Designed miniproteins, single chains, continued (3). Designs and how they scored, part 93

Each design is a single chain, and the fold is of that chain. pLDDT is the mean over its residues in the fold that is shown.

## One batch from the design tools (miniprotein)

Design m11218
Fold by ESMFold2-Fast:
Structure m11218 (fold): chain A 86 residues (1-86)
Amino acid sequence: SEEERTQLLALLHLIAASAEIIVAKSVMEKNPTEENLEKMIKDLEQTLKDLDEFLNDPRLSDKIKKQLQETKKEIEKLIEELKKKK
């Protein structure tokens, strides 16, 4: 039950992170303000911290850990791209 709950919470955070990536990419295409870019970078950096906490949980399945690692790499790349637009 607790293990199952941990898997579900990690999946919810993965869904939220995926939505955030889509929004950030959309904002980048629409000539964002510097303030909007900085807010997006800060939000994505917080998401990375949240995902890292799940990656350190020994109860998480290898499948979910792999998805978290892949999503983390996508967010890290996106943060670099956003920083280059400042």
Scores: mean pLDDT 84

Design m11219
Fold by ESMFold2-Fast:
Structure m11219 (fold): chain A 90 residues (1-90)
Amino acid sequence: LREKIAEETAEELEKLLEENGMEELKPLARELAREVTNAPSLDEAERIAFEKLREIEKKARELGISEETIEEVLRKMYELVLKAAKEVLE
């Protein structure tokens, strides 16, 4: 179950990045999905998500993506990974 949720979440994150010109960041999104779904608690999952999304934000800015697009994409990514964490952790 956890592996399936991690993979489905990774695929959704990768699609979101690809649609917004951030295809190069797909490996980081996959790592984010894996780490969040393997977190021992929701607090830890949120901490991991925050740290990894900050890394993605920095790299997206380096790619020349607009601040508005970065904010929208990161918000959606955060929502997706926290949903995944809740599904595996309750």
Scores: mean pLDDT 85

Design m11220
Fold by ESMFold2-Fast:
Order: structure tokens, then C-alpha cells, then sequence
Structure m11220 (fold): chain A 71 residues (1-71)
């Protein structure tokens, strides 16, 4: 799960850079990719509480991506 969480954090940082550049569509796509990685980390986790938190993070990232895509 750690590799997927690290990659997701990298994509979130890249999304922030795109937001600063005004690239809302690019930022939204990176946030959706990060959400998929959090879901994958949740599937690989043996800790149910950690899996739930990772899925909640994925949902928040998708909600933000949907908001940005509507701009």
C-alpha cells in the first residue's frame, strides 16, 4: 500500500501545480488518478480502519476533481 500512497501524494502535488497554472482539467485528471491509487492501497491494506480512511480520501479527491472539471 505504501508505494500507491506515495504515488498518489506525488500526483496530488502535481495537481496543485496545475491548479496554480490555471489548468483545472489537468488538475482534475491527476486527482482522479490519485483517488484510484488510494482505492488500490485500501484493497491491499490488511487494516480495516486504514482501508476506510484511504477510501474516504479517494472520495474527497473525486469530489474535488468533479468540482474543478465543472469550472
Amino acid sequence: PEKHVEEARRLIAEAADRLNAGDFTGAAELLRQAAELYDKAAEESTDPELSQRLREQAERLRALADHLAAL
Scores: mean pLDDT 85

Design m11221
Fold by ESMFold2-Fast:
Structure m11221 (fold): chain A 73 residues (1-73)
Amino acid sequence: MIERLREEIARIRAELEPLREQIEALEEELRPFAERLQAEAAAAFAADPSRETLARLTLEALRALREEVLARL
């Protein structure tokens, strides 16, 4: 299972790379969103501090970030 999570993480990171300038321009608008995601991920990881949980939370955060960036463009 974790291999699939790693592949999806790499794919989403690759999708976000061409949007780097747009993400940078939206950094101030995205900051409270990113801070909320980080706090939620930290709480979930504290409840289950496993490598699989970390990978899953990373994937969820990247998906949420991608959706938020695309919604603001």
Scores: mean pLDDT 76

Design m11222
Fold by ESMFold2-Fast:
Structure m11222 (fold): chain A 104 residues (1-104)
Amino acid sequence: SVDPSQIRHIRILVDQQNRQLIITIDLDGSGQQARLAAQQVRDYILQNHPGLTGISFSVDDQNSQGIVRAQFSSGDDARRAGQDIGDWLRQQYGDDVPIDLIIQ
């Protein structure tokens, strides 16, 4: 499991025009925790959002970031997914982790 104390910041960018969601998870320490966090977010989206048309994750080892990119059938699907994921991340990692939801 991911240690919430190692999570510095989470950014959720909803791009309604391009029907995509970009989630960036900033962590302290090694890319292993970043990879685990990105995998958990990807798996949650796959299980809970049927409007999903494509998903990938990557790790930026230089910045200790997990990145999840999700493509949706509509901008509204992306927006709803972003909101749901924000709420889920607060439940999983706790209220002390800063989470920014940006809707464009």
Scores: mean pLDDT 87

Design m11223
Fold by ESMFold2-Fast:
Structure m11223 (fold): chain A 80 residues (1-80)
Amino acid sequence: SLEERIKKLEEELRELERQLEEIRREIRELEEKIKAGDLSEVRRLVVLESARGILEAAISFLKEEIEKLKEQIRKEKELK
């Protein structure tokens, strides 16, 4: 079922959005430590920034896929 596929993708999207929010929080905490002079955290910040970019791309892709599937369901409902 298309509706079941959308539900699974929306569950995956919620999980990725939770992970992104956690990474954004960690990035903010690391940025504050670096501003305070802890340069040892710079490598961890770079890794988290890379992970953020990957997650943002994955979230964007899933949102587009969900919208395409929702549009397909809308078209099926409009024809009757």
Scores: mean pLDDT 84

Design m11224
Fold by ESMFold2-Fast:
Order: C-alpha cells, then sequence, then structure tokens
Structure m11224 (fold): chain A 65 residues (1-65)
C-alpha cells in the first residue's frame, strides 16, 4: 500500500540523515522490487548499481525492516 511505502521511505530518510546511505538505498531497492515488481536488472539500471548490489540491497532491507 502507499502507506507502507511512505513508512519505508521515511525510514530511508532517517537512515540517510544518520549517514547510513547504503542502508537507505537498500530500502529504496526493496520498494522497487516488492511493491513495483521490478527485476534486479531494472533496479540496477535505475539506481546505477550492479545487479549483485541490487540483490544485496533487497536482502539487506529485509533485515532492517
Amino acid sequence: SEDEIKKILNKALELRAAGKEEEAKSLVAYILHEYYGLSYEEIAEILEISVNTAKRYVRRAKKIL
């Protein structure tokens, strides 16, 4: 839902403000994968990262949430 996405985005903003940029990007990758159904390849292109980094970000986000 949009409310769940907003909650995750607010957490990402808090993490970025705390200097945890990689964890913040992980939450963005998670939203793109879980809520928008994007492939790891599409996420990698959008975020300008490798496919392996996109996979690690989604896995990392699940540990933060």
Scores: mean pLDDT 87

Design m11225
Fold by ESMFold2-Fast:
Formats: structure tokens, C-alpha cells, sequence
Structure m11225 (fold): chain A 78 residues (1-78)
């Protein structure tokens, strides 16, 4: 229950909320975009997810969360 541990937990929780919001936004963009725009959106989406994955790994996020993000990345690649 050290300050560092508590701050990391709060930060992870906040980032998870933003991560989920970001995923919803990209999913909505993909639904409304033309086929050409979808490719560009997917590339930006993948880069964004990889940035989140890197950040979560640096914070020592739970393995279950890391695996979920990796799965999300694989799903977007398809």
C-alpha cells in the first residue's frame, strides 16, 4: 500500500478507461469509413493499441490485461 503502488493502480485504472473509450471510437470510425479510409484507420488503431500495450507493460499491469490488449491487436490486424 505504498504511494507508488497506489499511484500505479490509479493510473492503470484511468488508462484502462481511456483505452476502452479509444477502442469504441476507432470501432465507430471503422463502421462509418470508406474501404480506403478503413485501412488508414486500422493502421492508426494498431499504433495506438501498441502504444497502450507498451505503457501498460512499463506500469507492470496485470498479465490478463496485457493478454487482452494483445488479443485486441490481433483482432484489428484481421
Amino acid sequence: EEEEKKRKEELIKRIVKRYNATKKQFDEWLKTASPEAQKEIKELYLKTLEDYLSRFKKLGAPEELIKQIEKDIEEVKK
Scores: mean pLDDT 81

Design m11226
Fold by ESMFold2-Fast:
Structure m11226 (fold): chain A 87 residues (1-87)
Amino acid sequence: SMKKVLEQIGKVVIEQLKKLAEEAKASTSLEEIKKLLEEAKKIYEDFKKYLDYIKRTYPQLSDMVDEMEKQVSELVKEIEDILKSKE
């Protein structure tokens, strides 16, 4: 079902962003953290386009789409906050 496909893709994307956040926490290089943030923002923008497509085509999944968008935006913000804390 499309719901299971969305759940699987969302899980992979969220885990990728969590990995970038952990790498940002471990890094002492501001340049590296900035690059990790740029990568996270690209992943977020691509996933957001996919979520917008799902929300239009499968409106019954709107609540799940909104929750996933919230989770991925919060992970990107976590990396932004890590960068600010190390400047």
Scores: mean pLDDT 89

Design m11227
Fold by ESMFold2-Fast:
Structure m11227 (fold): chain A 59 residues (1-59)
Amino acid sequence: SEEAEDVRVETLLEAIDAARASGLTPEQKAALRRVAEKEMEYLSPDKQEELRAAIARLD
């Protein structure tokens, strides 16, 4: 559902923000990108773009 999709994206965005605040190792960045890429397969184009932008900000 759209609501479930929003919750999943919001949860991932919050996790990305928290990870950025803590500092990420290359391995942690790779793992987080992999999780986000898998999730993108099941998202609408708008949500894919939002998550892709967040992943780009991991550095």
Scores: mean pLDDT 76

Design m11228
Fold by ESMFold2-Fast:
Structure m11228 (fold): chain A 86 residues (1-86)
Amino acid sequence: MSPVEQAKELILAVLESIKPHASPAIQKLLDRLAERLKKAKSMDEILALLDEFMAEVKALTDDINEDILLGAMETSIATLLTSIKL
């Protein structure tokens, strides 16, 4: 698989693992991100989608527990993207 395709599969797997622990509103944002990621054609598009998603979540939630969960997800995705760029 291309690095872009591998990144998509790994990120989608992370999103699916997080989804059961998120509120319905955040689950909707996760589903939207997953659909957009499937259509992304480059690493730059993937990174832009992740940045947009994190901004939308921060605007939507005052819940510190959801912020912590999403911060952990962002860190996991960043680590995965770094490992597959090499």
Scores: mean pLDDT 73

Design m11229
Fold by ESMFold2-Fast:
Structure m11229 (fold): chain A 87 residues (1-87)
Amino acid sequence: SEILKRINEKVKEVVAQEIRYVGMVVDGASPEELIKQLDELIKKYEELRRLAEEAVKAGYEEYGKETIEQADRMIKRLEEEKKKIKE
């Protein structure tokens, strides 16, 4: 399925960017750099969420709903991390 391939590629991109973000935290990157990276990661999760909504409409209801829930949880976590950095 074309939609599942698009989701798989977006998941790979998100995972790679999360690994990079964790590395930046460990290496002591500046608050401004960390916030910028979190903003980009949140945007990728928002894109993943939209693809998951398309998957639900295409008949992949269970997988799509689980992906939406995961994206929403991750967006919330990343927004909380941004707040901690701004403190």
Scores: mean pLDDT 88

Design m11230
Fold by ESMFold2-Fast:
Formats: C-alpha cells, structure tokens, sequence
Structure m11230 (fold): chain A 70 residues (1-70)
C-alpha cells in the first residue's frame, strides 16, 4: 500500500543520506571512494527497482554498523 511504499522510500533515502555523510567525513581518500561507490550503486538500484534498492540499502546499513564497531 501507499504507506508501506512511503516507509520503504524513507528508509532508502535514510541510507543514501548516511552514505553521503560517510563519504564526506571519511578519514582517508580510499574510504571516501568506497562510500561514494556504494552511494552511486544504491541510487542506480533505486532508479530501477524499489525492492532491489531496499535490499541493497539493508545490506549497506549492516556494513555501516560493522564499520562503526571496528
């Protein structure tokens, strides 16, 4: 339904915003490039399919959590 689609879109946008922040605040050029690549991949997926973008966003969110726990 429309409410679920809006929630999914909001979640994808939240992950996109986090990737931009990680790229901007990266301590090294290599980290910035890595997060920028993930950002571009997520945007491309979102243009093609909300479902694919949602799955990719969930995987990226897990990677972001792991990075902060290192």
Amino acid sequence: NAAQQAADDAYIQKVIDKLREEAFNAETVEEAKEWSKKYKELLTAYQQSRDVALEKAKNIEEELKKKREE
Scores: mean pLDDT 80

Design m11231
Fold by ESMFold2-Fast:
Structure m11231 (fold): chain A 83 residues (1-83)
Amino acid sequence: SAARTAANEAAGLVADRLLQLKAEGKGIPTDEEIDAIVAALQAGRVDEALAHVERGKEHPLKTDEEVARILQRLADAARAAAA
């Protein structure tokens, strides 16, 4: 569906930015900010979700395992938003 496509594309944009920040040695969002990103994606507020990602770059660098966990949460949120 169009809603599923839009939700998946939005989650993909957030995921790409998180991976780019990780590759640049930057931090990524706190758990509280990740909850806000998930809520924003579920509400279709992509710009708000990306803003939370950008603010997270000032925090400590996350492990690959933590990044993978965040990406899984975003994928789950996209599926829920498209349901």
Scores: mean pLDDT 73

Design m11232
Fold by ESMFold2-Fast:
Structure m11232 (fold): chain A 87 residues (1-87)
Amino acid sequence: ASAADREVLMLIAEASMYLIAGTVYVKIGDYEKAIEYYKKAVELAQKALDLANASPEVSQQTRADAQAELDGAKAGLEDAEKKLKES
């Protein structure tokens, strides 16, 4: 992987940590905290995708991984917001 690939992957890793934290808060029923952490995951995953799209040196696989992380974070956020509304 290039240096640019590594930078994008590090942002994806950070986004994944916030996504995991959001999932834990969903499991304990703290939907407000889950939303807070999922929003951070979305922000970091968006930064990863923006960097991947701005850097022609980033591999297609790393760009796809950034997109997948963003899609997952957005899905988690939408689910947590729905659960908060239903609670």
Scores: mean pLDDT 88

Design m11233
Fold by ESMFold2-Fast:
Structure m11233 (fold): chain A 90 residues (1-90)
Amino acid sequence: SEERLRRSRLIARIVGLELLITTLEEQLKALDELEEAEKAGVKEEELSSLQKIVLADMKYFGMTPEEYKEKLEREIEEAREEIERLKKEL
């Protein structure tokens, strides 16, 4: 039925956004760990895969750690707001 397809598409979009939030929260954690690793004198090659991705992203966007944190927090907030909007359509 059309109603089943509509509901399934909304649920799929919500699940996708929840997964995005989880990924962004892991990136925020990796950012904090990256700052600790730098203070401890850990070499770039010894960083975790996620820490390397965060470092590469900051370099690509020309962002400070503070600016990158604000970017991730904004994206999480936008995703949460979109989930609430989509839930009202269920």
Scores: mean pLDDT 88

Design m11234
Fold by ESMFold2-Fast:
Structure m11234 (fold): chain A 85 residues (1-85)
Amino acid sequence: MTTVEAARLALSAKSAEDAREMAQKAGNTEGAIYADKALEKGPENAELVARAMREAGRSLLAHPDLTPEQAAEAIANAMKAAYEA
């Protein structure tokens, strides 16, 4: 998977359920874990985590110089930060 493909998947997440599915499609196990944790925490946190994934995807499209591994880490870290908020 390319960084652009990962970014487009992240941008397509409209809900935390979508965020989990997009993370699974990207092979981003950590991202999928934080989407699941956000769903368990409640709808307010679920919305924050889904939004964090979309914002990370948008940022990655502006920075295509990152490797796919760095892109996956950036997405997972953004979702984790939103979950811990």
Scores: mean pLDDT 86

Design m11235
Fold by ESMFold2-Fast:
Structure m11235 (fold): chain A 143 residues (1-143)
Amino acid sequence: SPEEEKLNELKEKLDKLLEELREAVRNRDLDGFVRIVQEMLQLIIDSLKWAKENKWSKEFVKELVDLIIKTLLEATSLAVELGRQLGLSRSLLQEFVQLTIQFINDMREAVDNNDLDKLIQIAEDYSRQLSELLERMRREALA
């Protein structure tokens, strides 16, 4: 179906971005890591908006949300690894983990309620808060 083709396209793009994140961690490239995460978040937001515009069923929206959750759990794990390598504070890394856990819980609740507008709002709010944390990571790494 067109929905399955779009989901497969998104999986391939997200997998490529995750591999680029793994390379940024290997190279201890915080600036590259931040750029890739921002690209990943924009792709996620755009995908949710596309699902809304194309009136996706609850089942396909659930598959999209599951893909988003799996991707961001992996990205968060990589962020913690990079932060440890760069000597960032445990409190800052814990805030990163807590923000992602809250996002995952909020996304699961919104998909259960079939509220795609709420899913988009949650993703946009998470992107803003995560960008603020990434800026704090940059400042701490330079101190």
Scores: mean pLDDT 89

Design m11236
Fold by ESMFold2-Fast:
Structure m11236 (fold): chain A 89 residues (1-89)
Amino acid sequence: KEEVEKLRKKAEEYEKLSEQYRNMADQFEDLARKYREMAEKSKDPELQKKLNELADRYEALSQFYRGQAEADEKTAENYRKKAEELEKK
């Protein structure tokens, strides 16, 4: 029982981390979109270039944290499956 509880607790921890990384990815995606929109509306080519560079960087950060969230979600699922297997015995 204690081992099952430990595995479920680890699943909860990774689920929480996944949610946090997903929220970070969403925030960076929003920032990327906002900078992209500002670039499109800008009449200054130099400012447009800088805003697009910022958007590209935030897009990369969003993708990175999206990947971290996915990895942690899979880890949480694996811990849940292990807990279920032990509970059946």
Scores: mean pLDDT 87

Design m11237
Fold by ESMFold2-Fast:
Structure m11237 (fold): chain A 80 residues (1-80)
Amino acid sequence: DLAEDREAVKRLVEAAKKLSQEDQDALAYALEQEAKENTGHAKELAQEMVEELEKAGAKVVPASKEKVLEALGKAWELVK
């Protein structure tokens, strides 16, 4: 869920940057898909997260659903 809370978005991006390159790539791909499915503020936040991850070296390349879920689980552990 891409909340309107900018602090939560920044926290998620910082957590993602601590993950492996493969996990960062999977998350960037998932966020790009979310940006395509959403409109307005949610789309804007997803696009900003993708841009920040790409600046950190992430590549938006197709990832399996299983790999995306694995990367999300790792990011979730870092933000709790």
Scores: mean pLDDT 74

Design m11238
Fold by ESMFold2-Fast:
Structure m11238 (fold): chain A 83 residues (1-83)
Amino acid sequence: SVKERMTKAILKLKEFLKDVELLPEPDPLKVKAAEAFLGNAKKAELSPEMLALAEEIAKKIPHLSDEQFEEASRILQEETESE
């Protein structure tokens, strides 16, 4: 289900991002990606706790380096498109 896939993606992103160094300035292209991610999370009928984690992740995405952003995108794609 979309809810199950999104929950797994959020939990993996939370673990990945807990030790990631964030840049001080948000990247406008990454802001758009964060908005798309949060929109998908809101449509997935998540629990309030899981939606709060998605919002925390969305706030961090614009502050990721290009390498960290590529890894975060990979995690999201694997969980939402694969088994």
Scores: mean pLDDT 81

Design m11239
Fold by ESMFold2-Fast:
Structure m11239 (fold): chain A 70 residues (1-70)
Amino acid sequence: KKDLEILKETLERVEKASNYEEAKKIIQDTIENNDFSEEVKKAMEEILTYDNKEEIISKLRALIIVLEKK
């Protein structure tokens, strides 16, 4: 699967998460279960360093926008 498609699905799951811990787990599971490019994997790992759900959502949206610019 293309990285962008997986990230968009991940964003929807994170937005629906009930709390920060659930959102963080969704990101962690996504990194572990997908063969991302090194650049995307590093960006996703950086997103995990944030300690609140809103920041995780914001950074994931930013990553998706960058990848969509083509």
Scores: mean pLDDT 80

Design m11240
Fold by ESMFold2-Fast:
Structure m11240 (fold): chain A 91 residues (1-91)
Amino acid sequence: MEKLEVTVDGSATYRATYKAEPSASKSALVFEISGRTLPVVAQSEGKDVTGTLTFPGENVYDPRALYYQQSKDQEALSLAKVLEGPDAEVT
C-alpha cells in the first residue's frame, strides 16, 4: 500500500482512494465514519479503490478509519484530519 488520498469538497463529501500493491489479492474496503460502516468492494488484484462518502449535515470531521480486507488479512488506514487540508497522505 502506497498512500491514501482524501479530498473534501466542503459539502460533507469524502473521496478516498486506496492503492494496493500489484500482487495484492482480492480485497474489500470498509469505511467507518462516526459509527457508520460503509463497505466498498475493491476491484482487487492491486487496483485502486475509490469510494465516495456523503454525510447528512456539515459537521463532518476526521473520519474514523478506512479498512481493507485481503482474504484473511485486514489493514486499517487512519484518515488524516480532512478538515485541515485538501489532501492527506497516510503512511
Scores: mean pLDDT 36

Design m11241
Fold by ESMFold2-Fast:
Structure m11241 (fold): chain A 78 residues (1-78)
Amino acid sequence: VLSDAEKEAIVAAFREVAATLSREELQAVADHLDQRIAWLQQQIANDSSLSAEQKAQLQNDVALAQRLRDVVLEMLAA
């Protein structure tokens, strides 16, 4: 499980890269993140074979992907 500090370090690095992208590239990244979040949420909801620990890890992955999506959407709204 990533700490809040580790997640924010990833978000900061991603923000730097995202700032170099065109609006078209940012939209493609947003679309990819939306697909990834939807897939992860489906796995959490539908895969009864997942342990509580595996579900917690997937939920953490969703939270990180949502933070990255928020950065992209913020840049697209500018």
Scores: mean pLDDT 82

Design m11242
Fold by ESMFold2-Fast:
Formats: C-alpha cells, sequence, structure tokens
Structure m11242 (fold): chain A 87 residues (1-87)
C-alpha cells in the first residue's frame, strides 16, 4: 500500500528552481517512490537557512524510506530536518 511522507529540509545555500527540480527528480528516482513534489508549484528560489518540505508518496517500506533519506542527504545544498508519516 502507498504511504505519504513529509520530508522536511533546510537549505544550506540559496537553491534555484533547477536545483529544486533536480532534488525532486533524485527522490522520484528511488524505486518504490510514486511521486515527490512540493505542496505548491516549484518555487523559483529557496533562500539559505529556509526550511521547506517535499511530499513523497511511496510504497510502505522502511527500506524504501531509508533509500529516500540517503538520497536526500546526498543532495547538495540541503540538510534533513525531519521525516513525518502523513498517511
Amino acid sequence: SMVLYRVVLRATRDLDRAQLQALLQAVQSVPGVQSAQFAAPIPDRVPAGSTFHVNVLMEDSQSILNQVVQTVQSQPGVQLVGVYRMA
């Protein structure tokens, strides 16, 4: 079954739209992830120090969640703040 996670991130540098799109594509490339998206259209910029979140719809699996976390942590310009099961 599918589960929704909110992945909360902090920008360690200014992130532009291309960098934000690359982050979403990296998360969505994890096997078992159906979608990765912001709640609204991709913002043009996220300033350094800001927190933001990605909604990840994925198969209900700890292994897949661990892969999503590792993928996010490997992305430049972001730090993981928290991961919350929404549904």
Scores: mean pLDDT 86

Design m11243
Fold by ESMFold2-Fast:
Structure m11243 (fold): chain A 87 residues (1-87)
Amino acid sequence: MQAELDELLALDDEVMAAGQALLDAKSKAELDALAAQYRAKAARFFAHLERLSRRDPERFPAADVDRAKALHDQLFAKAVEAAQSKL
């Protein structure tokens, strides 16, 4: 359990770092590349979280996973819009 939680936190840190990098994009091409990297990292994070949810639904309810996905999608969209407004 602890090792799986540590991995989940490490993946979350990668997603947060990728999200921050979007705000520092210097061109449209860089923004598109960074957005692709963010989506790939977010997909890995949620794949791991969904695996935990299937193994221990009391600690990781599917409804909480779905809400987290929706929130991340909204935050990503806002980050891309903010980055585009600076280019």
Scores: mean pLDDT 83

Design m11244
Fold by ESMFold2-Fast:
Structure m11244 (fold): chain A 94 residues (1-94)
Amino acid sequence: SYKDLLKDAQQLQQKAGIQPDQRAEIQTRASLAGWSQILRGDQLQTLETLIHLENQLYLAGKIKSDTVTPCNKHKKLKDRLACVLQKLQTAVEA
């Protein structure tokens, strides 16, 4: 479920030692304005959490710009988010 993906994403964020950045949160919300009307609850929160985690890991040099690119092949949102989570988890646990 999206709720399970959200829980796993939040646990990974905690393992990575990544703190919420209020400035990044505001910017992420603005960037996702169109998605906020389409995605609700756990779907939106999971997407926002994974985008924030990806950006922070990239800035920390833990992932490359193309690390999550293979996930773009997934047409279903749930499969795409699960793919992104798996790629980011591999980087955090390495």
Scores: mean pLDDT 71

Design m11245
Fold by ESMFold2-Fast:
Structure m11245 (fold): chain A 66 residues (1-66)
Amino acid sequence: AARNVAEGERLLREGAEAAKQKDYDKAIDLFNQAIEYFEQARSDPRSAELLKTAQEMLKVVQEQKA
């Protein structure tokens, strides 16, 4: 669980950096990967908030690309 949360957080940060650079395709891919790791870490109490954050960031980036 802890390893999945840490990896998800890393991917979430990399996705945020890609979004800042307007590389929305890369940001979408990274946020989807972060979501997968947080889903696998559902037993960790931090995973629910991080999953919600990743989903919200993914939605914003998808709307910016459209």
Scores: mean pLDDT 80

Design m11246
Fold by ESMFold2-Fast:
Structure m11246 (fold): chain A 70 residues (1-70)
Amino acid sequence: MDKEELEVYSLIYKAMKILGDAGLVTEGMKLVQPVLDMIEAGAPLEDVRKKAEEALKKAEELAEEVKKKK
């Protein structure tokens, strides 16, 4: 409904896509699940966005580690 809610979901989907492309689907699910739980619990959007940004950063780090091992 709110534009900022869509932005949070976009961050979650971006993290999942990055980890999926790296073959880390299960790690991606574990990383974004806390963000989804916060949304369901009605946590403040500021807190949810911060958690989603942290998840995306971790996803980027994990994907880079996989590429580095190649």
Scores: mean pLDDT 78

Design m11247
Fold by ESMFold2-Fast:
Formats: sequence, structure tokens, C-alpha cells
Structure m11247 (fold): chain A 65 residues (1-65)
Amino acid sequence: SLLEEAERYLALAEEALAAGDWSTAHEYAGKAFVLALGAGDEELAKRALELGREAVRHGGTGNGG
């Protein structure tokens, strides 16, 4: 389902952020956002949007790991 795919991409974006891969985190967060909107889940879309914004900023381990 679109909802399950959105949650999967959101989780992948969080993992990429933790690994310092902001470009991948941003792309996955963007995919999660579009999928969440398609599923009609505005709260999940909001979470994906915020995660994408965080990926653009200094993430957890952006300079290491």
C-alpha cells in the first residue's frame, strides 16, 4: 500500500540521516512525502517533510560515520 511504502521510505530516510547521508535521506523523505499525500495521510506527510528539512541541515553524524 502507499501508506506502507511511505513509512518504509521514512524509515530509510531516518537511517540515511543517522549514517550522515543527507542526500539519500532527503530523497527518501521526499518519496515518503509524496506517497503519504497519495495515501491521504497528512500527518505522515508532515513528518516526512520535516525529516527532509532536517536532512538539509546538520544531521546527527553528517561529518563522521
Scores: mean pLDDT 79

Design m11248
Fold by ESMFold2-Fast:
Order: sequence, then structure tokens, then C-alpha cells
Structure m11248 (fold): chain A 72 residues (1-72)
Amino acid sequence: PRILHETIELESEDPEAAAKEKRDELIAAAPRVLHATEPREDPKTGAWVTSVVYQDEAGNIVVTVIRVYKKK
């Protein structure tokens, strides 16, 4: 068992909605969700950031950070 870190970076014309959708996809796919945050806008970058922490089938703890930038 390990702690694994993953980052997902995306661009969207609606970053808030895209961050929520990607978070919900991870929650639905994960064998066991331990923690999930609500997406929040980073005021410095305008990116919407959320995280999902889950346990995989091997017992590893996976910390996933999702960042969605506004598409120009």
C-alpha cells in the first residue's frame, strides 16, 4: 500500500462545471472515496480546483487534484 499523487489539468469554457463533472466521474469510478472537496476558484489564476482522495482495489491511497483553466 502506497500514497499516490495524481494531477488532472483541463481547459473548459465553463471551468466550474467541468471541475464538478470530473470530480463526480472520479467519485463514481472509485472503489472507496475517503474525501472530496467542492471545486473552488483560485482568484490568482481563475482555475477551478478540486480534489478527490480514494482507496484503490490494492489498498493504495490516491490523492487526485483536478485543475480546470478557462479556455480562451
Scores: mean pLDDT 85

Design m11249
Fold by ESMFold2-Fast:
Structure m11249 (fold): chain A 70 residues (1-70)
Amino acid sequence: MEYVRISLSEEMVAAIKAADPSAKVSVGVSADVRKVAPEHVEANLAAARAAGDEERVRLIEELRAAQEAG
């Protein structure tokens, strides 16, 4: 699997600790986010746009932007 490194926000730390209270994470620590192959991102974007699912389109575009950033 491919991962994009991002800095953890307070919301991300809270979400991680809610799912796994034993997790040793803190704000500002770099974390890897699963990187999806570019062709899968584009295919999912096309499908979401065709369905009129604006929330799904936004989430996929955010993922693509994160992949392009690093």
Scores: mean pLDDT 58

Design m11250
Fold by ESMFold2-Fast:
Structure m11250 (fold): chain A 76 residues (1-76)
Amino acid sequence: MEEARRALEAGRAGDPAAIAPLVALLGSEDPGVVAAATQALLQMAGVHPEAVRAALLPLRDSADPRARAAARQLGL
């Protein structure tokens, strides 16, 4: 999926505009995509900790168990 690749590449480049697309990928049914998005967000948290935290806060209280699991894995 081109959207996923674009978001992952922008995240690896440290582009804060990639944070929201990467957060959306945490809900993917493809475990490889979820793992890659999680790694990219962990790297982004090292560079833009406040922006990553703000984007992940809504996931902590999400009705989607995958979104809640991703938020916990990323330190929320």
Scores: mean pLDDT 74

Design m11251
Fold by ESMFold2-Fast:
Order: C-alpha cells, then sequence, then structure tokens
Structure m11251 (fold): chain A 89 residues (1-89)
C-alpha cells in the first residue's frame, strides 16, 4: 500500500527556515512530492519504504502555510497535510 507521513514544526517565527520531512510509511517504492501553499518545493522518485524526503523553505510572511506531501506509484496515491503557523516578528 502507498502511504506517506509528513512532519513539520507546528509554529515558527517569520524569517526562520522551516524544514519538513515526508517519510514513505508504506510497503512499496513511491514518488514523493512536497508542496507549500500549492507550490512544488521538492520531488524525489523511487523513494523506498522508510526513506524520508526533506525540504527546507524560509518563512517570509506571517500566517498559516499549508504543507502537503503526495506519494504515488502505479497502483495508488496517498496524501498527508499539515499547517505551519508563522508568528510575526
Amino acid sequence: MVEVKLAAPPTVAVGEDITVGAVNTGDREADIKIYVDGKLIAEKKNVKPGETVTATFTATRAGDYTVKAIAKDENGESESEVTVTVTPA
């Protein structure tokens, strides 16, 4: 089964770097994509079970950032989504 789990810090300050990780928690190889507010920031093909794809982006604005990871293979797709709250300086 294709499965992905996303981890991100729940709260950061504006101007800080946010590092997110998407782990293949399934039992099959999958292609993993990471999006922030609908923008693709990282992609890795043929991610093995237990492997993690990491991406870092800078919190340039205060507010909520939606981080989404999608894992896909020929047999299915899995999605994980988290919100990172960026506090004003």
Scores: mean pLDDT 84

Design m11252
Fold by ESMFold2-Fast:
Structure m11252 (fold): chain A 66 residues (1-66)
Amino acid sequence: AQSSPQELAEAVLGLLGRDRYCALNQAQRRAAIEQVLQTMDPQLTPEQLQQRSQQVEQVLNALCPG
């Protein structure tokens, strides 16, 4: 079953915390998201990983101060 972007975002926040995530640059944020997604589903295709990572990044970045 596909996890929602919200559920995946909650997994990233559970690992790092909001403040630590928001202190990361864009490349580090992407790497952290991809690490969590690959841990949850190691059989994701590169295309699925990119699509899901973009959705999760959008959710998480909305939680960071502008």
Scores: mean pLDDT 79

